# Designed miniproteins, single chains, continued (4): the designs that were tried, part 100

Each design is a single chain, and the fold is of that chain. pLDDT is the mean over its residues in the fold that is shown.

## One batch from the design tools (miniprotein)

Design m15480
Fold by ESMFold2-Fast:
Parts: C-alpha cells; sequence; structure tokens
Structure m15480 (fold): chain A 79 residues (1-79)
C-alpha cells in the first residue's frame, strides 16, 4: 500500500531517504543521478504533504517506466 510506504518513508532522515532510494534503484536495475534521487525524494515528500503534483516527468525529470520499478523496490525495502 502506497499510503503505508509514504508513512514509513516520511519518518526517515534525509540521509536514510537518499540511501533507501539508491538501494531501491539498484534493486530495480536503474541508474539514478544524485539529482534524480533528490527529485524522487522531493516528489514523495509532496505526495504525503498533499502538495500539488504536476506529473512524474515534470516533478522528477524521469519517465514513469523508470520510476514505477523504484517505487515497487522502495515498498519491498520498507515492508
Amino acid sequence: DISTLLEKFKQLSDEEKRKLVREAAKKAGIDLTDEQIDNIIDFLNKVYNNEPIKSFEKDIGLKFEEISPVIKALNELLS
């Protein structure tokens, strides 16, 4: 459940969030830059704070197909 994922994720420090997103990307077989990792963290922060979201591509600078496997891996790592 994305809501449970977001609740667990928001309790992490910025350092832990970066490490977790990097591990999720590695598990998904996707190479992310530090900027893309920070953009994913910012996007997830917007989601759990109920802030306006334009789109995955506009807010993160990544295609949905690249983000979806990372989100799945994040859910597995936080379960």
Scores: mean pLDDT 73

Design m15481
Fold by ESMFold2-Fast:
Structure m15481 (fold): chain A 99 residues (1-99)
Amino acid sequence: AMDTAIKYLEEQLKKVKEDLKKAESLRNPFMTKLLKVEQKAIEAALKALRDGKAQGLSPLEMVKRALDAANEVYKKESDLDLKFLSTPEEVLKRILEKA
């Protein structure tokens, strides 16, 4: 079940990388900055999920750590007080519930 959640985030990372390349080609500095932050946030969430799985953490604790990791990236990279990524959380919870 957790493998499906990891795969979903890997697919989201691929999409963000494609969107970033497009934003760079259009010379849109605002979108380029936002997409770079989003890429780092997804990469941090993926690392937390993989590390949590290796440690044998519960699905709930893995999701919590992934969201915390993503929010730390937003806080450091965007200078924004962001709370969490709602869409990834909802998708991860739904995938884990189907396990």
Scores: mean pLDDT 72

Design m15482
Fold by ESMFold2-Fast:
Structure m15482 (fold): chain A 59 residues (1-59)
Amino acid sequence: MSISLVGNEIVISGVDRDKIDFDEAVKLASEAAVKFNVSIDLNGVSVLDNGDIIAPIKN
């Protein structure tokens, strides 16, 4: 699993899509936000078909 900051979004890659639900995705995104010292829009968190989690940063 890798966590990166890409523009105004947190991207989490290498997650097994079949083993992650939306609540776990939000939890991982929130943990990543703490590491980067940013705020995320929880309503904007999405899980892509490849298992990547995208979390938009709050301005």
Scores: mean pLDDT 79

Design m15483
Fold by ESMFold2-Fast:
Structure m15483 (fold): chain A 71 residues (1-71)
Amino acid sequence: MRLSPAQAAAFRARVAAVAGDSPTISGTTVGAIAATLGIQSDVSLGDQIRQVDTDGDGVIDYQALIARLSA
């Protein structure tokens, strides 16, 4: 796993709090949340974001991102 269970839970909670009822958030917001939680794996996190941002619009399906980080 790329994240510890505690980091994955904290990331999920912060993303959900920021996104509210929205199914998506911006990639910039994902990066800011990761930095706040001390997630320092820039290359790995950036690659996962790129893989879920399939149309390159900067709008991220955070459920898909969390699934990839948890796999």
Scores: mean pLDDT 68

Design m15484
Fold by ESMFold2-Fast:
Structure m15484 (fold): chain A 71 residues (1-71)
Amino acid sequence: SVGETLRRAALGELPAEEAKRAIRELAEQGHYTAVLVALKELVESGLLSREEAIELARELGMDRVLRWLES
């Protein structure tokens, strides 16, 4: 599942590109709150930089995520 993929990525078990794929899939399904939580966890775990998370959120048009990352 996408949730399992993101959890494994946060634990360092998967590369950042696989985590980004899972996040795009969540956004495609309209699970925007899950995308916000997942991006926060991946940035806090160090798998994604804040800059990478900002670029992905911008790509997906997620203003709520951008506001969080800028604070």
Scores: mean pLDDT 75

Design m15485
Fold by ESMFold2-Fast:
Structure m15485 (fold): chain A 94 residues (1-94)
Amino acid sequence: SADAAARSQANIQQDVQFVQDIRDYVVQNIDASDDQLRAMAAAGDNRAGNVVHMMDVMNISRQQLLDILDQMLGQPDQVTSQQLSDMMGVPAPV
């Protein structure tokens, strides 16, 4: 339906924007240590929090995260809310 298509487009745009924001943050802080990013997250930096959380959930390095984000942005039409939920460790519904 048209309504379903419009929601899918809005969701893709929001998901792509989230991926872009996280990628930009990783690049801007590429020389920061993991401890420094954790300290920034503890100080209320939501972007640092998202980066650290994704690394911990997936058990990957920042370089591996950057590679994944770059692949997602190379194919933005393939970005899914499910993929982002998996990367963020969203628990199953109770």
Scores: mean pLDDT 77

Design m15486
Fold by ESMFold2-Fast:
Structure m15486 (fold): chain A 57 residues (1-57)
Amino acid sequence: SPLDELAERYGIPRGVLQSALDMLRAGDREGAKDLLIAAGLTEEQANEVMRELEKLL
């Protein structure tokens, strides 16, 4: 699963990535990015993860 691969790469729970993807599907890009940063990602890492999640939309 792409979410499992991202979770392993960035060291964050898969559930956080699922929530971020659901936020992106709802059009809440800012909320998704803030959630990823709150989970421990840098702004640069959050932007990289956002680009990968957008490929799944």
Scores: mean pLDDT 88

Design m15487
Fold by ESMFold2-Fast:
Structure m15487 (fold): chain A 78 residues (1-78)
Amino acid sequence: SSVLEALQAELAALVPEKAGEVRELARALVDAILARDSARLGETMQRLVSLIPSEKLEAATKAIQEAMKKLLEALAAA
């Protein structure tokens, strides 16, 4: 998914010291959205936010929200 790849790249750039872990959580987040699993989505979001420094949180939240919007729009069109 191009949306997953873009989200992984943005989060890795914001948190390079934890790049592997944030990429894996981004994948889990996208999988939860595609599966329409609200519980897993909430759990994954909490884990992701806990790894992001407070000074990067606004940019990371924006990247996540844009990815969610694109995925939900794609699901609605399918």
Scores: mean pLDDT 83

Design m15488
Fold by ESMFold2-Fast:
Structure m15488 (fold): chain A 62 residues (1-62)
Amino acid sequence: SSQQKFQSAMLTAVGIMDERGRTEITDEDMREAAKRLGISVSFATQAGNQYNQRLQQLRQQS
């Protein structure tokens, strides 16, 4: 399903981010996730941005 693909894209990007010692997903991480999963860069970018937005919101809430 599209939901499962979105979750896989997000988890892959998070894994790349963590491997590279960062705390936020970058454009490079999203491009690499897209390449590894054979999905569009646009789709991976949406997944990575959603993760970053959730993380930022959580940090703003206390």
Scores: mean pLDDT 81

Design m15489
Fold by ESMFold2-Fast:
Formats: sequence, C-alpha cells, structure tokens
Structure m15489 (fold): chain A 76 residues (1-76)
Amino acid sequence: SMAAIQAELAKLDAEIAALRKSSDPAAQKAAAEKRVQQRRIIARALTPAKDQAKMDKQMDIDEKSLLALAEKRLNS
C-alpha cells in the first residue's frame, strides 16, 4: 500500500539523516546504500509495467554512481 511505502521511506529518511551527521566514512557509505534503497522503492511503486525495463537500467546507473562516490570516501 502507499501508506506502507510512505512509512518505509520516512524510516529511511530518518536513518539517512542520522548517518549523514556522522563524520565516519563507513556511515556515509551506509547512508548512500539506504538512499539507493529509497530510490528503488519509489521507482517500483511509481513505474508502469511497460516501463519497468527502462526503470531498472536507469536505477542501476544511478545506484552505481552513488555507491562509487561512497566507495571513494572509504578509500580516501
């Protein structure tokens, strides 16, 4: 249901905000991973069946970009 999706997104927003207050690179990576999860939940809820393949490809690109940025913070 949309209410359940909204509750899960609100939980992720709170978790991301808490992690982003930390100066720990591992916390920043965890925040990026939760942001990826949040985007996937929204995409699944809002994408028509005919557009699912395009959505999946775009999400994969966005996820790889976000996680690559988080990984650079851990390796630097």
Scores: mean pLDDT 74

Design m15490
Fold by ESMFold2-Fast:
Structure m15490 (fold): chain A 92 residues (1-92)
Amino acid sequence: SVERRRYTPVQQEALKAAAPLLLADKRHTTAEILRDMIENSSDMQLAGLALLLLSLRGEANTIDDIEELAKLGRELLEELAARLEALNAQRA
């Protein structure tokens, strides 16, 4: 429910392309950027990618990180269910 502050479509595509670099970069500042993507992105897919990268880096192992992953996972499943319902309606 917060608007996307600093992530334009061009920046989103650049971050997706940089995902292997973000995974390999063990700097604390890179972890902060990933957490910023989770907190300040209104895009669930970008937030989900950021949390996945934190998890793969071994940094998303706190209770708070697991709770946020569970929340984003539920939101993603709800989005996928809605998309499936829309596609099934179009097939009628």
Scores: mean pLDDT 67

Design m15491
Fold by ESMFold2-Fast:
Structure m15491 (fold): chain A 61 residues (1-61)
Amino acid sequence: APPAVVAEAPPGGNPLKSSEHTEEELKEYLEKLKDKLVATLGLSDEQKQALETSFEISLKQ
């Protein structure tokens, strides 16, 4: 029999509902990644733009 006290949260949490919201989540995630990379690597504005272009090409392909 399972224990009466369950302190664990489900590992799945909130599942992605559908593809409708996926594009917005991806764009937000990419923006956060860019900021994190710029802060970590100390990228210049030119390098930041190059990363944006690379990410857009990767997403479209």
Scores: mean pLDDT 65

Design m15492
Fold by ESMFold2-Fast:
Structure m15492 (fold): chain A 68 residues (1-68)
Amino acid sequence: MGSKEDAEKAAKGAEEAKDSPAAAGTAAHQRLMIGGDRELAERGIAAAHAGDGEKGAELAKQSALSAA
């Protein structure tokens, strides 16, 4: 979709996922699949797989916002 509202909603969801590596990885994976910066999304998935939910969520948020 790529609207500013969709990007803001996705970024908020990613930020809320920071306490869970699994949720952060899901948020980053959605950026890869439905819109966002691919490199940031891939790095977010890698961080979540390493157990870093905060870094994964931040990268997913940046990926979502870069698509706006």
Scores: mean pLDDT 75

Design m15493
Fold by ESMFold2-Fast:
Structure m15493 (fold): chain A 110 residues (1-110)
Amino acid sequence: DPLTEAARHLRRAWEDVSDASSIQQAADHLTEAARELNNQLALQHVDEARNLLADGTPENRREAIAWLESALLQLLLEQQRLGKTNLEALRILLEMISGKEVTVSEPVTS
């Protein structure tokens, strides 16, 4: 299932932003799912992530992960509209969003 595989690869990249391979694999699986669902917004978000990965900085990789998270959400919403629910991919996405808030607050806590 490309959405579940994309979510797992995004989680790995979220845990280790230096893992460019996991970000690229997530982008590939999201591209597959977006083409199958004919979701142009998700394809655009994946393309933005791929452009950011070309620069190879940790900041650009974090931004690429955010674009891919947005693409994953769009594709999960599209699946739901078609009567399909991917609870595993949704759970992984929510865990990443929740954990990202906690990690972002740590370096800025006074």
Scores: mean pLDDT 77

Design m15494
Fold by ESMFold2-Fast:
Structure m15494 (fold): chain A 65 residues (1-65)
Amino acid sequence: SMKQRIISMLVAVQVETGGILEIVELSDEKAVVRVRGDSPEARAAMELLKERMKELGVELEVEVV
């Protein structure tokens, strides 16, 4: 499932960056997440995820709180 793949990638970023991530909206074509505890590493990881998701035809939007 595309949703499961998206969730797995987002969980991996949470583990790698130590940030707190909330899924706001999730569909097969778009994911919207909020990130608490913003850092340069978290932002870089989220940009990489956007790129990978775009290659799969899925948009990733990040809201920084």
Scores: mean pLDDT 72

Design m15495
Fold by ESMFold2-Fast:
Structure m15495 (fold): chain A 61 residues (1-61)
Amino acid sequence: SHAERDARLAEFLRRASELYKDPSLSLEEVVAAMRALADAEPDPVVRELALALIDWEERAA
């Protein structure tokens, strides 16, 4: 359902925010960890959206 996918995407964003808050990680390590989280996502639509968001963030940097 849309609600389940929205919840999964929100959880991905929450975890990505936690990685960004970790002072021991470089930006490169944060991006790599976010990609690993996206790759581990079982819903292919949520995985594609997460990867697209990571690519957008990389292009903005």
Scores: mean pLDDT 79

Design m15496
Fold by ESMFold2-Fast:
Structure m15496 (fold): chain A 55 residues (1-55)
Amino acid sequence: ASAVLQKFAQQLREARTLSDEEATKVIEKMREELEKNNAPLFFGKLSPKEVYDRM
């Protein structure tokens, strides 16, 4: 799971320069897709930048 999220984030970063706003959108989209599949919520208390930095 974490490896997949990290790879996704890297691909987006390679495609364009990510701002805090863009990083937020990417993380929210992934969270929505994970929730759709009844996956655990792991973005809960982290800021978008903190999640991005942990990837």
Scores: mean pLDDT 57

Design m15497
Fold by ESMFold2-Fast:
Structure m15497 (fold): chain A 69 residues (1-69)
Amino acid sequence: ERRKRLLEGIAASEERTAQRILDEANTKAQKLIDEGKVDEANKVLEDGLSQAQGALETARRYREEAERL
């Protein structure tokens, strides 16, 4: 029980981290677009998406492990 709950908690935390990364990247990119810095905005979005995908992949692995308990 405790181990399963901890794994689910880690997965949920990583999912929240991914959403926060995407929200922050979108906010920063929009500001850069408003300033005419389109190339910098694209880089921020690409970096944010890459980081968010990493967190989501980690969350998926922890959820799969929790389901086996």
Scores: mean pLDDT 84

Design m15498
Fold by ESMFold2-Fast:
Structure m15498 (fold): chain A 88 residues (1-88)
Amino acid sequence: SAIEILEEAIKKLEELKKDPSTTPEEVYKLAVEALLEVMKQSEDKDVILSAIGAILRLMGMVLDGASPEELAEEAIELLKRIKEKLEK
């Protein structure tokens, strides 16, 4: 389910956040792949728009030179918000 995809992605992002070898690109790729899969499985416009917004936010952070830790923290926050919308 979309919820399970988000839960797995959040867990993996928490692991990446603890790894000092993690790159911003690894964090971005993992978060975006999860968000795209959620968009494929959801017919909820609010969920789809939140996922699009999350992808754009994370892309902007990468372009602005955010650290892997900052990017992972924001990605986890955004994925948790989308998960809350799906749990209604």
Scores: mean pLDDT 86

Design m15499
Fold by ESMFold2-Fast:
Parts: sequence; C-alpha cells; structure tokens
Structure m15499 (fold): chain A 89 residues (1-89)
Amino acid sequence: ASVTVTDATATSMTVTWSGLAPADQYRVMARDAETGELVGYALAPAGATSMTVTNLRGPGEYVATVQAYDAQGNLVSTSAPATFTAAPD
C-alpha cells in the first residue's frame, strides 16, 4: 500500500492512499517525526482514498500512516509510513 501527502500547511495535510484492503473505516494518523506523539487523527468512511487532517501542531516533520478496519473493528491492513514536512507558508 502507498501513502502520499499533499497540500501540507503548518496546521493541515491531505493524505491519499492506494492498495489498502477494502475496509469499513480508515484511520488516518499523523505523528511527530521526532517524538512519535500522535498529533493528528481523522476517520475516513468505507470507499475513501483520501482524508484531510486539520489539527497538526505547526511546521515540522511528521509521519502519516493509514490503518484499515473491517465492520467488526478488526485491523485488516496498515500502510507504510510516509514522512513529510509541514511548512509555515
């Protein structure tokens, strides 16, 4: 599975994914690259291939990961992590 980060700002990013197993929901997570702290989180519905995370802590380096869950709440696939830099402009 691949993950691409687009439209990154100091406070938001758009995450696009492909090759994840079909799921009932996707969990999009952004972590601080230095500390590993979860700084952004968004839920995407079944059939989604992109989601915007709008609660980043400001400019810096982050790691985006997408997890796919079935209707029973079982984790069915996880993307490879994608590192990106959020710029102040």
Scores: mean pLDDT 75

Design m15500
Fold by ESMFold2-Fast:
Structure m15500 (fold): chain A 76 residues (1-76)
Amino acid sequence: MKVEILAEPEDLERAQEIADALRKAGHEVTARVAEPGEVRPGHIRLRLPDGGFIDLPVDATPEQALAALGRLPVVE
């Protein structure tokens, strides 16, 4: 599934870790810097192809991101 991750510049490292986990799970993922007011501080936004979005805390695990997308979680 095509997913776009939006994060503030300070949170890009966390967004990359989530993106890598989603890519390994078979998602087509791009990550980019959000506009200053587009994402709440301390959150990452997942934009879905259907125009919907999911907001996750920056401390969210890759498993929580996968669960939010409705796919089976990655085995740790």
Scores: mean pLDDT 74

Design m15501
Fold by ESMFold2-Fast:
Structure m15501 (fold): chain A 80 residues (1-80)
Amino acid sequence: SVAERVAAFRAALRERLATLSREELEALRRQYALQISRDPLDLVAYAGLIELLERLGREKDAAATRKLLETVAAHLGVEI
């Protein structure tokens, strides 16, 4: 399912993020933000951005992005 793929992606990403510097985390955050800007229906990009924002301590932005992910998933009729 999409939910299983997103969960697996988030778990793998969390392990990778633990090894990255703050500068590398910010670079990845910009990449996912740009990806969402180009494809607003990319559920995996939202999931990646949430993990990065949480790692960076940007709790308010992470919560807002989670709400967007929920909204997009609902609009697409997809379980997340």
Scores: mean pLDDT 86

Design m15502
Fold by ESMFold2-Fast:
Structure m15502 (fold): chain A 85 residues (1-85)
Amino acid sequence: MRREVAERYVELMREAGVEPLPVEELVKALEEQEKKWPEVDRKEVAEKLEKEAAELGIEVEVEESASILELWELALEAAERYLRR
């Protein structure tokens, strides 16, 4: 869910030494992204995420039909693996 993604992002940012936006503001940002998601080229977003993860030495598989929340979960997993390597 959106709150879980926002909370995970906040935790990761604090581990990186950065104070993030409040969870409530991040939840609102995720809701706005979800509203715009049907207008986005999902293939291009998936390919970009896979490429960026590969540059960090992380292999991820992104489904073309993935929701924006699923993409955020994959991005957070990749960032966590990079930060905690």
Scores: mean pLDDT 71

Design m15503
Fold by ESMFold2-Fast:
Structure m15503 (fold): chain A 75 residues (1-75)
Amino acid sequence: MEREIRELQEEGREVARRAVAAEDAPEEVRREAARAEEEFFERVRELAERAGDEAARRALEAAVAAAREAVAALA
């Protein structure tokens, strides 16, 4: 279980950083980032169903933290 949560946390951080970086990127790159976000949220939903809301929340918190750091770097 913890391994799955850790993997999803890392995926969430990567997806969040990629999404923030894609704001000024070409359309193709932005579309790719959006797809990665959709896939990540589907995995979070699946994790919540299998492991409970706390596991999903930990994954989302990692993604949110990474997004905030990336946005702060732009500002």
Scores: mean pLDDT 78

Design m15504
Fold by ESMFold2-Fast:
Structure m15504 (fold): chain A 70 residues (1-70)
Amino acid sequence: GPLEEEIRRLEERLREREAAARALDNPVVHQVADHENAPLREMLREARRLLEEGREEEAKKVVDQARSAL
C-alpha cells in the first residue's frame, strides 16, 4: 500500500545518505553519520513493525517523524 511504499522510499533515502557518507572516506564523517542515522533506522524499523501489525495510524505518525528528520 502507499504507506509501505513510503517506508521503502525513506529506507532507500537513508541508505543513499549512508553510502554518500561512506564514499567520503573520512572517519569523522562516518562517526557523525552513524550517530545521526541510528535513530532514523530505528524509526523506520518501528514504522515497518507497526504496519506489519496492522497499526497503520501509528505507523504513519512514525513515518511522518522520520520524513521530517531526513
Scores: mean pLDDT 82

Design m15505
Fold by ESMFold2-Fast:
Structure m15505 (fold): chain A 71 residues (1-71)
Amino acid sequence: ARAFVDRVLAELPAAKQALVEAGVPEEVAQELEEATRAALEAAVAAGASLEEVQRLVQEQIARAAEAYKAA
């Protein structure tokens, strides 16, 4: 799970940039990045399985899509 989380965390700056380019306010994109990072680190610290981490990433993607539609 940690290796997968580290890969996702490395991709977060590019995902934030894509949201800003799509019209999401920078502050909202930053909050989503910070929330995703915090949630992933908390899950790893709690011993979450790879499946649980993958579900968490999907939930954050859905939240980002929600923010994009609201922008």
Scores: mean pLDDT 75

Design m15506
Fold by ESMFold2-Fast:
Structure m15506 (fold): chain A 96 residues (1-96)
Amino acid sequence: VKVEITGELSPLQQKYIDTAVALLEAKSVEELEAVALAAVRELAEELGLSEEQLAEAEAAVRAAAAEAFEEIKRLKENKEPLIGEFPNGTKVVITP
């Protein structure tokens, strides 16, 4: 995975990029699920989500993990860049 950044990153923005890279580098459904669950739990704590809302989000991650893994495999095979822009104007290009 190759990451190109234009501009400055906040610690939170760097964490989003690190999570995206970890999801792209996952070698199994189990690894992808673990990365996604960790990210959801951290976001839930920051947003003050209830235990019920967190449980629903975790269930959604588990239900989607296998399909997400196959989609990420397709993105890697195509080697298409993922382009993102943060609200502060910082641009990021992630090539699988």
Scores: mean pLDDT 80

Design m15507
Fold by ESMFold2-Fast:
Structure m15507 (fold): chain A 80 residues (1-80)
Amino acid sequence: GALVEEAKRLLRELREAIRRLKELQANPSKENVTELVAAAIRVIGLGFQGDILRKKLIEAGETELAEEIERALKEAGYKG
């Protein structure tokens, strides 16, 4: 239902945000510091929303999707 579709959209956005942040971290320069900070803030915001959705997915029995979000959160530094 709606929860699963919302979680899938968030997961796609979170994975893309993590990818962008990693690209900027791999190629650091004074010229891209503002973009790096913005990318980090986006990952933090999406990560917070992802943790909330992960808990709701577990309560709904959607364990596989919850595990996918947990993996993305770990890559985002939630345990790093």
Scores: mean pLDDT 84

Design m15508
Fold by ESMFold2-Fast:
Structure m15508 (fold): chain A 97 residues (1-97)
Amino acid sequence: SIEKVLEEIKKLLEEALEVVKKYAEKEEGAKKMQELMKKAAELAPSETLREELIGMAEVTGETVTEALKSSVDLAIKAAEGAVEKALKTAEEQLEKL
């Protein structure tokens, strides 16, 4: 069901954010977040949504890594914003299916 797909995407995106918080002082956090966001993208039933979520994961990995050079707090805020945007994109696109 679409509802179950959205729930699983949400769980992976929430896990991605928790990984960044746990490994916030390390580039490893950004990479693990990107991997989890890509796993969420793989659950997308449409190619368009999958490609959008993969693109968001790649941009997020770069943005969080760059923010971390300035501060851990900025890296976490960037990760939170990215997860929120990805979830909203998934919700809006799945409503069209």
Scores: mean pLDDT 81

Design m15509
Fold by ESMFold2-Fast:
Structure m15509 (fold): chain A 100 residues (1-100)
Amino acid sequence: SPEERKMAILMAVIGILLAGIEFEISLAQKYLKQGDLEKAREYIKNAREMIEQAREFIKELERLAKKTKDEETLELARKYEEKVKEYEEKIKELEKQVEE
């Protein structure tokens, strides 16, 4: 169905965004350890923007999963949201460190 195809595309895009967020966080941590606060802030900002995009796609995935009664995809959307919350907490900690 068109809805199943859209859910598959959303899952692929969310996966890419989550990998990108993790990479941006890793770079922020690297530059923070080196004392390069300007680069650390840039990567934190990038990770923040990617989190907002991921949340929008996760909400759309959840909406489609509820509409199609796809319990497996709904559970996957919840796991994606949990992963985003973990990244959000890591970013908040990094933000505190670049302000000190």
Scores: mean pLDDT 90

Design m15510
Fold by ESMFold2-Fast:
Structure m15510 (fold): chain A 94 residues (1-94)
Amino acid sequence: IKELKEAVEHLEKAVEAARAGDTEEAVEHLIEAITHLEIARRKYPEYEEELDKAIDLAVEALRAALAGDTERAAEHAERALEKAKKVLEELEKK
């Protein structure tokens, strides 16, 4: 579960940075979140579909942040965070 907790923490920080207009910090946290989500996907194949959706949304957030679109970056990062949190909740119940 540690990798998924790390991904959630980085997604939360990416949302905060993007909302603050801090593109550099948003990019850094999104890259780290994507890395931890990829590791979680390999560890929890039963959640592969949901984690793939979270990764896709985090990648879209990263593309928006790199383009300087902090509003779109925040929106995509929030949706990635929602999906990652849902998987984390299900794993913590076990």
Scores: mean pLDDT 85

Design m15511
Fold by ESMFold2-Fast:
Structure m15511 (fold): chain A 89 residues (1-89)
Amino acid sequence: MSKEEIEQLKEEIRNLLRSTPPWKASTSKIAKKLGVSPATVSRAIDEILEESSRKLAEGVSELGKEMGQPVDAEELAEAIYRGLKRGMS
């Protein structure tokens, strides 16, 4: 898939997850709805989690700077990513 197609797929997955509780979301069901393989959906979700973890870590790091308590954004991003990935397993 092209980068544009992957970004569109990620947006569709984000919209589905917004409408469906995460604990009811299934990679197989999403794959069937979007007409792609479960492996493709899993990869797209993994990328969404990575991007979301990085953005959240950056936001927390900026808040920490404002409060005089800097946070390691890289370490925080990895911790968030691992937590989200385990939560969706």
Scores: mean pLDDT 72

Design m15512
Fold by ESMFold2-Fast:
Structure m15512 (fold): chain A 77 residues (1-77)
Amino acid sequence: KKEEEIEKELQELAKERRKLAEKAIEENWSIEELIKEIEKTRKKLEKIDSEEAKIQIKVIEEALKNKDEGELMRALS
């Protein structure tokens, strides 16, 4: 994929992630709910072939491994 296309996909996903983080705060999501939404985001990032997406996936994987609410919230956004 061309760099411009990758950047657009990352920006669109970032907007979705921001909305999810806002919803998680408003609805006081449980750790289980955070994990479910983060897993969906990880799958979307896996479709984007870029170094930035790989870095974000690594952050998500660490948060999922540790299952710390603060890390999960950070990974969601």
Scores: mean pLDDT 80

Design m15513
Fold by ESMFold2-Fast:
Structure m15513 (fold): chain A 98 residues (1-98)
Amino acid sequence: MKPSVLKEVRDDIVKALKLAAEESTGERRKFFELEAKRFSDPVIGDILFHLFLKQLPGAPEITEDSTEEQRRELVEIYLRALGVPEDKAREIAEKVFP
């Protein structure tokens, strides 16, 4: 994937994680804040994308031609994989792509 596209996807994930942190308390909030910081780092974030996000069952393959809908679906699936309830994950993903 081109570095510019990967950065955009990482920015989407960071925004979603920050929103999940705002809806959370205690150690769970700290977890989302730390994950947002990790995804914002170009080296660590790229590693996390390739080792984790690309392995998510049912996630769309993200390319430079990917639509906002496909990116929203990836964000929703990722949040659900982290234990965010389906309805809240969808709400957060929609806020990332208004």
Scores: mean pLDDT 79

Design m15514
Fold by ESMFold2-Fast:
Structure m15514 (fold): chain A 60 residues (1-60)
Amino acid sequence: LERLLALARSFAEGVASMGGDGDRTAAGFLRGVAIASGLTPPELESDSPEATARAIAEAE
């Protein structure tokens, strides 16, 4: 999860440098991975990448 969060942040930084919303991009990336894995804890609705990663860790 820490490595996945770091990857999401690196991707979000690239998007932010082009005028995108880095935090929402990172959170969206993490939610997409969780949904693809069949995981849907309530906290996945958070826009925070850190909160999303914590919800994924706690649901496993």
Scores: mean pLDDT 60

Design m15515
Fold by ESMFold2-Fast:
Structure m15515 (fold): chain A 65 residues (1-65)
Amino acid sequence: SERLRERARQLREESRRLRELGKEYSQKGNEDSETFDEYSKKAAELYRRSLELEREARRLEEELR
């Protein structure tokens, strides 16, 4: 199914973008101790979401086989 293949690709791309964004938040938190907790929490949330998207992509890939 082409639709499932396209969706899996989009999910992996979104996952990558969220990881990149999470790294930015993590870096900003390390540079500013006053907002460390807030930025660390945001980075963790973005990372968790990226993992969820990656898992969904893998599930769709399994359906294609």
Scores: mean pLDDT 78

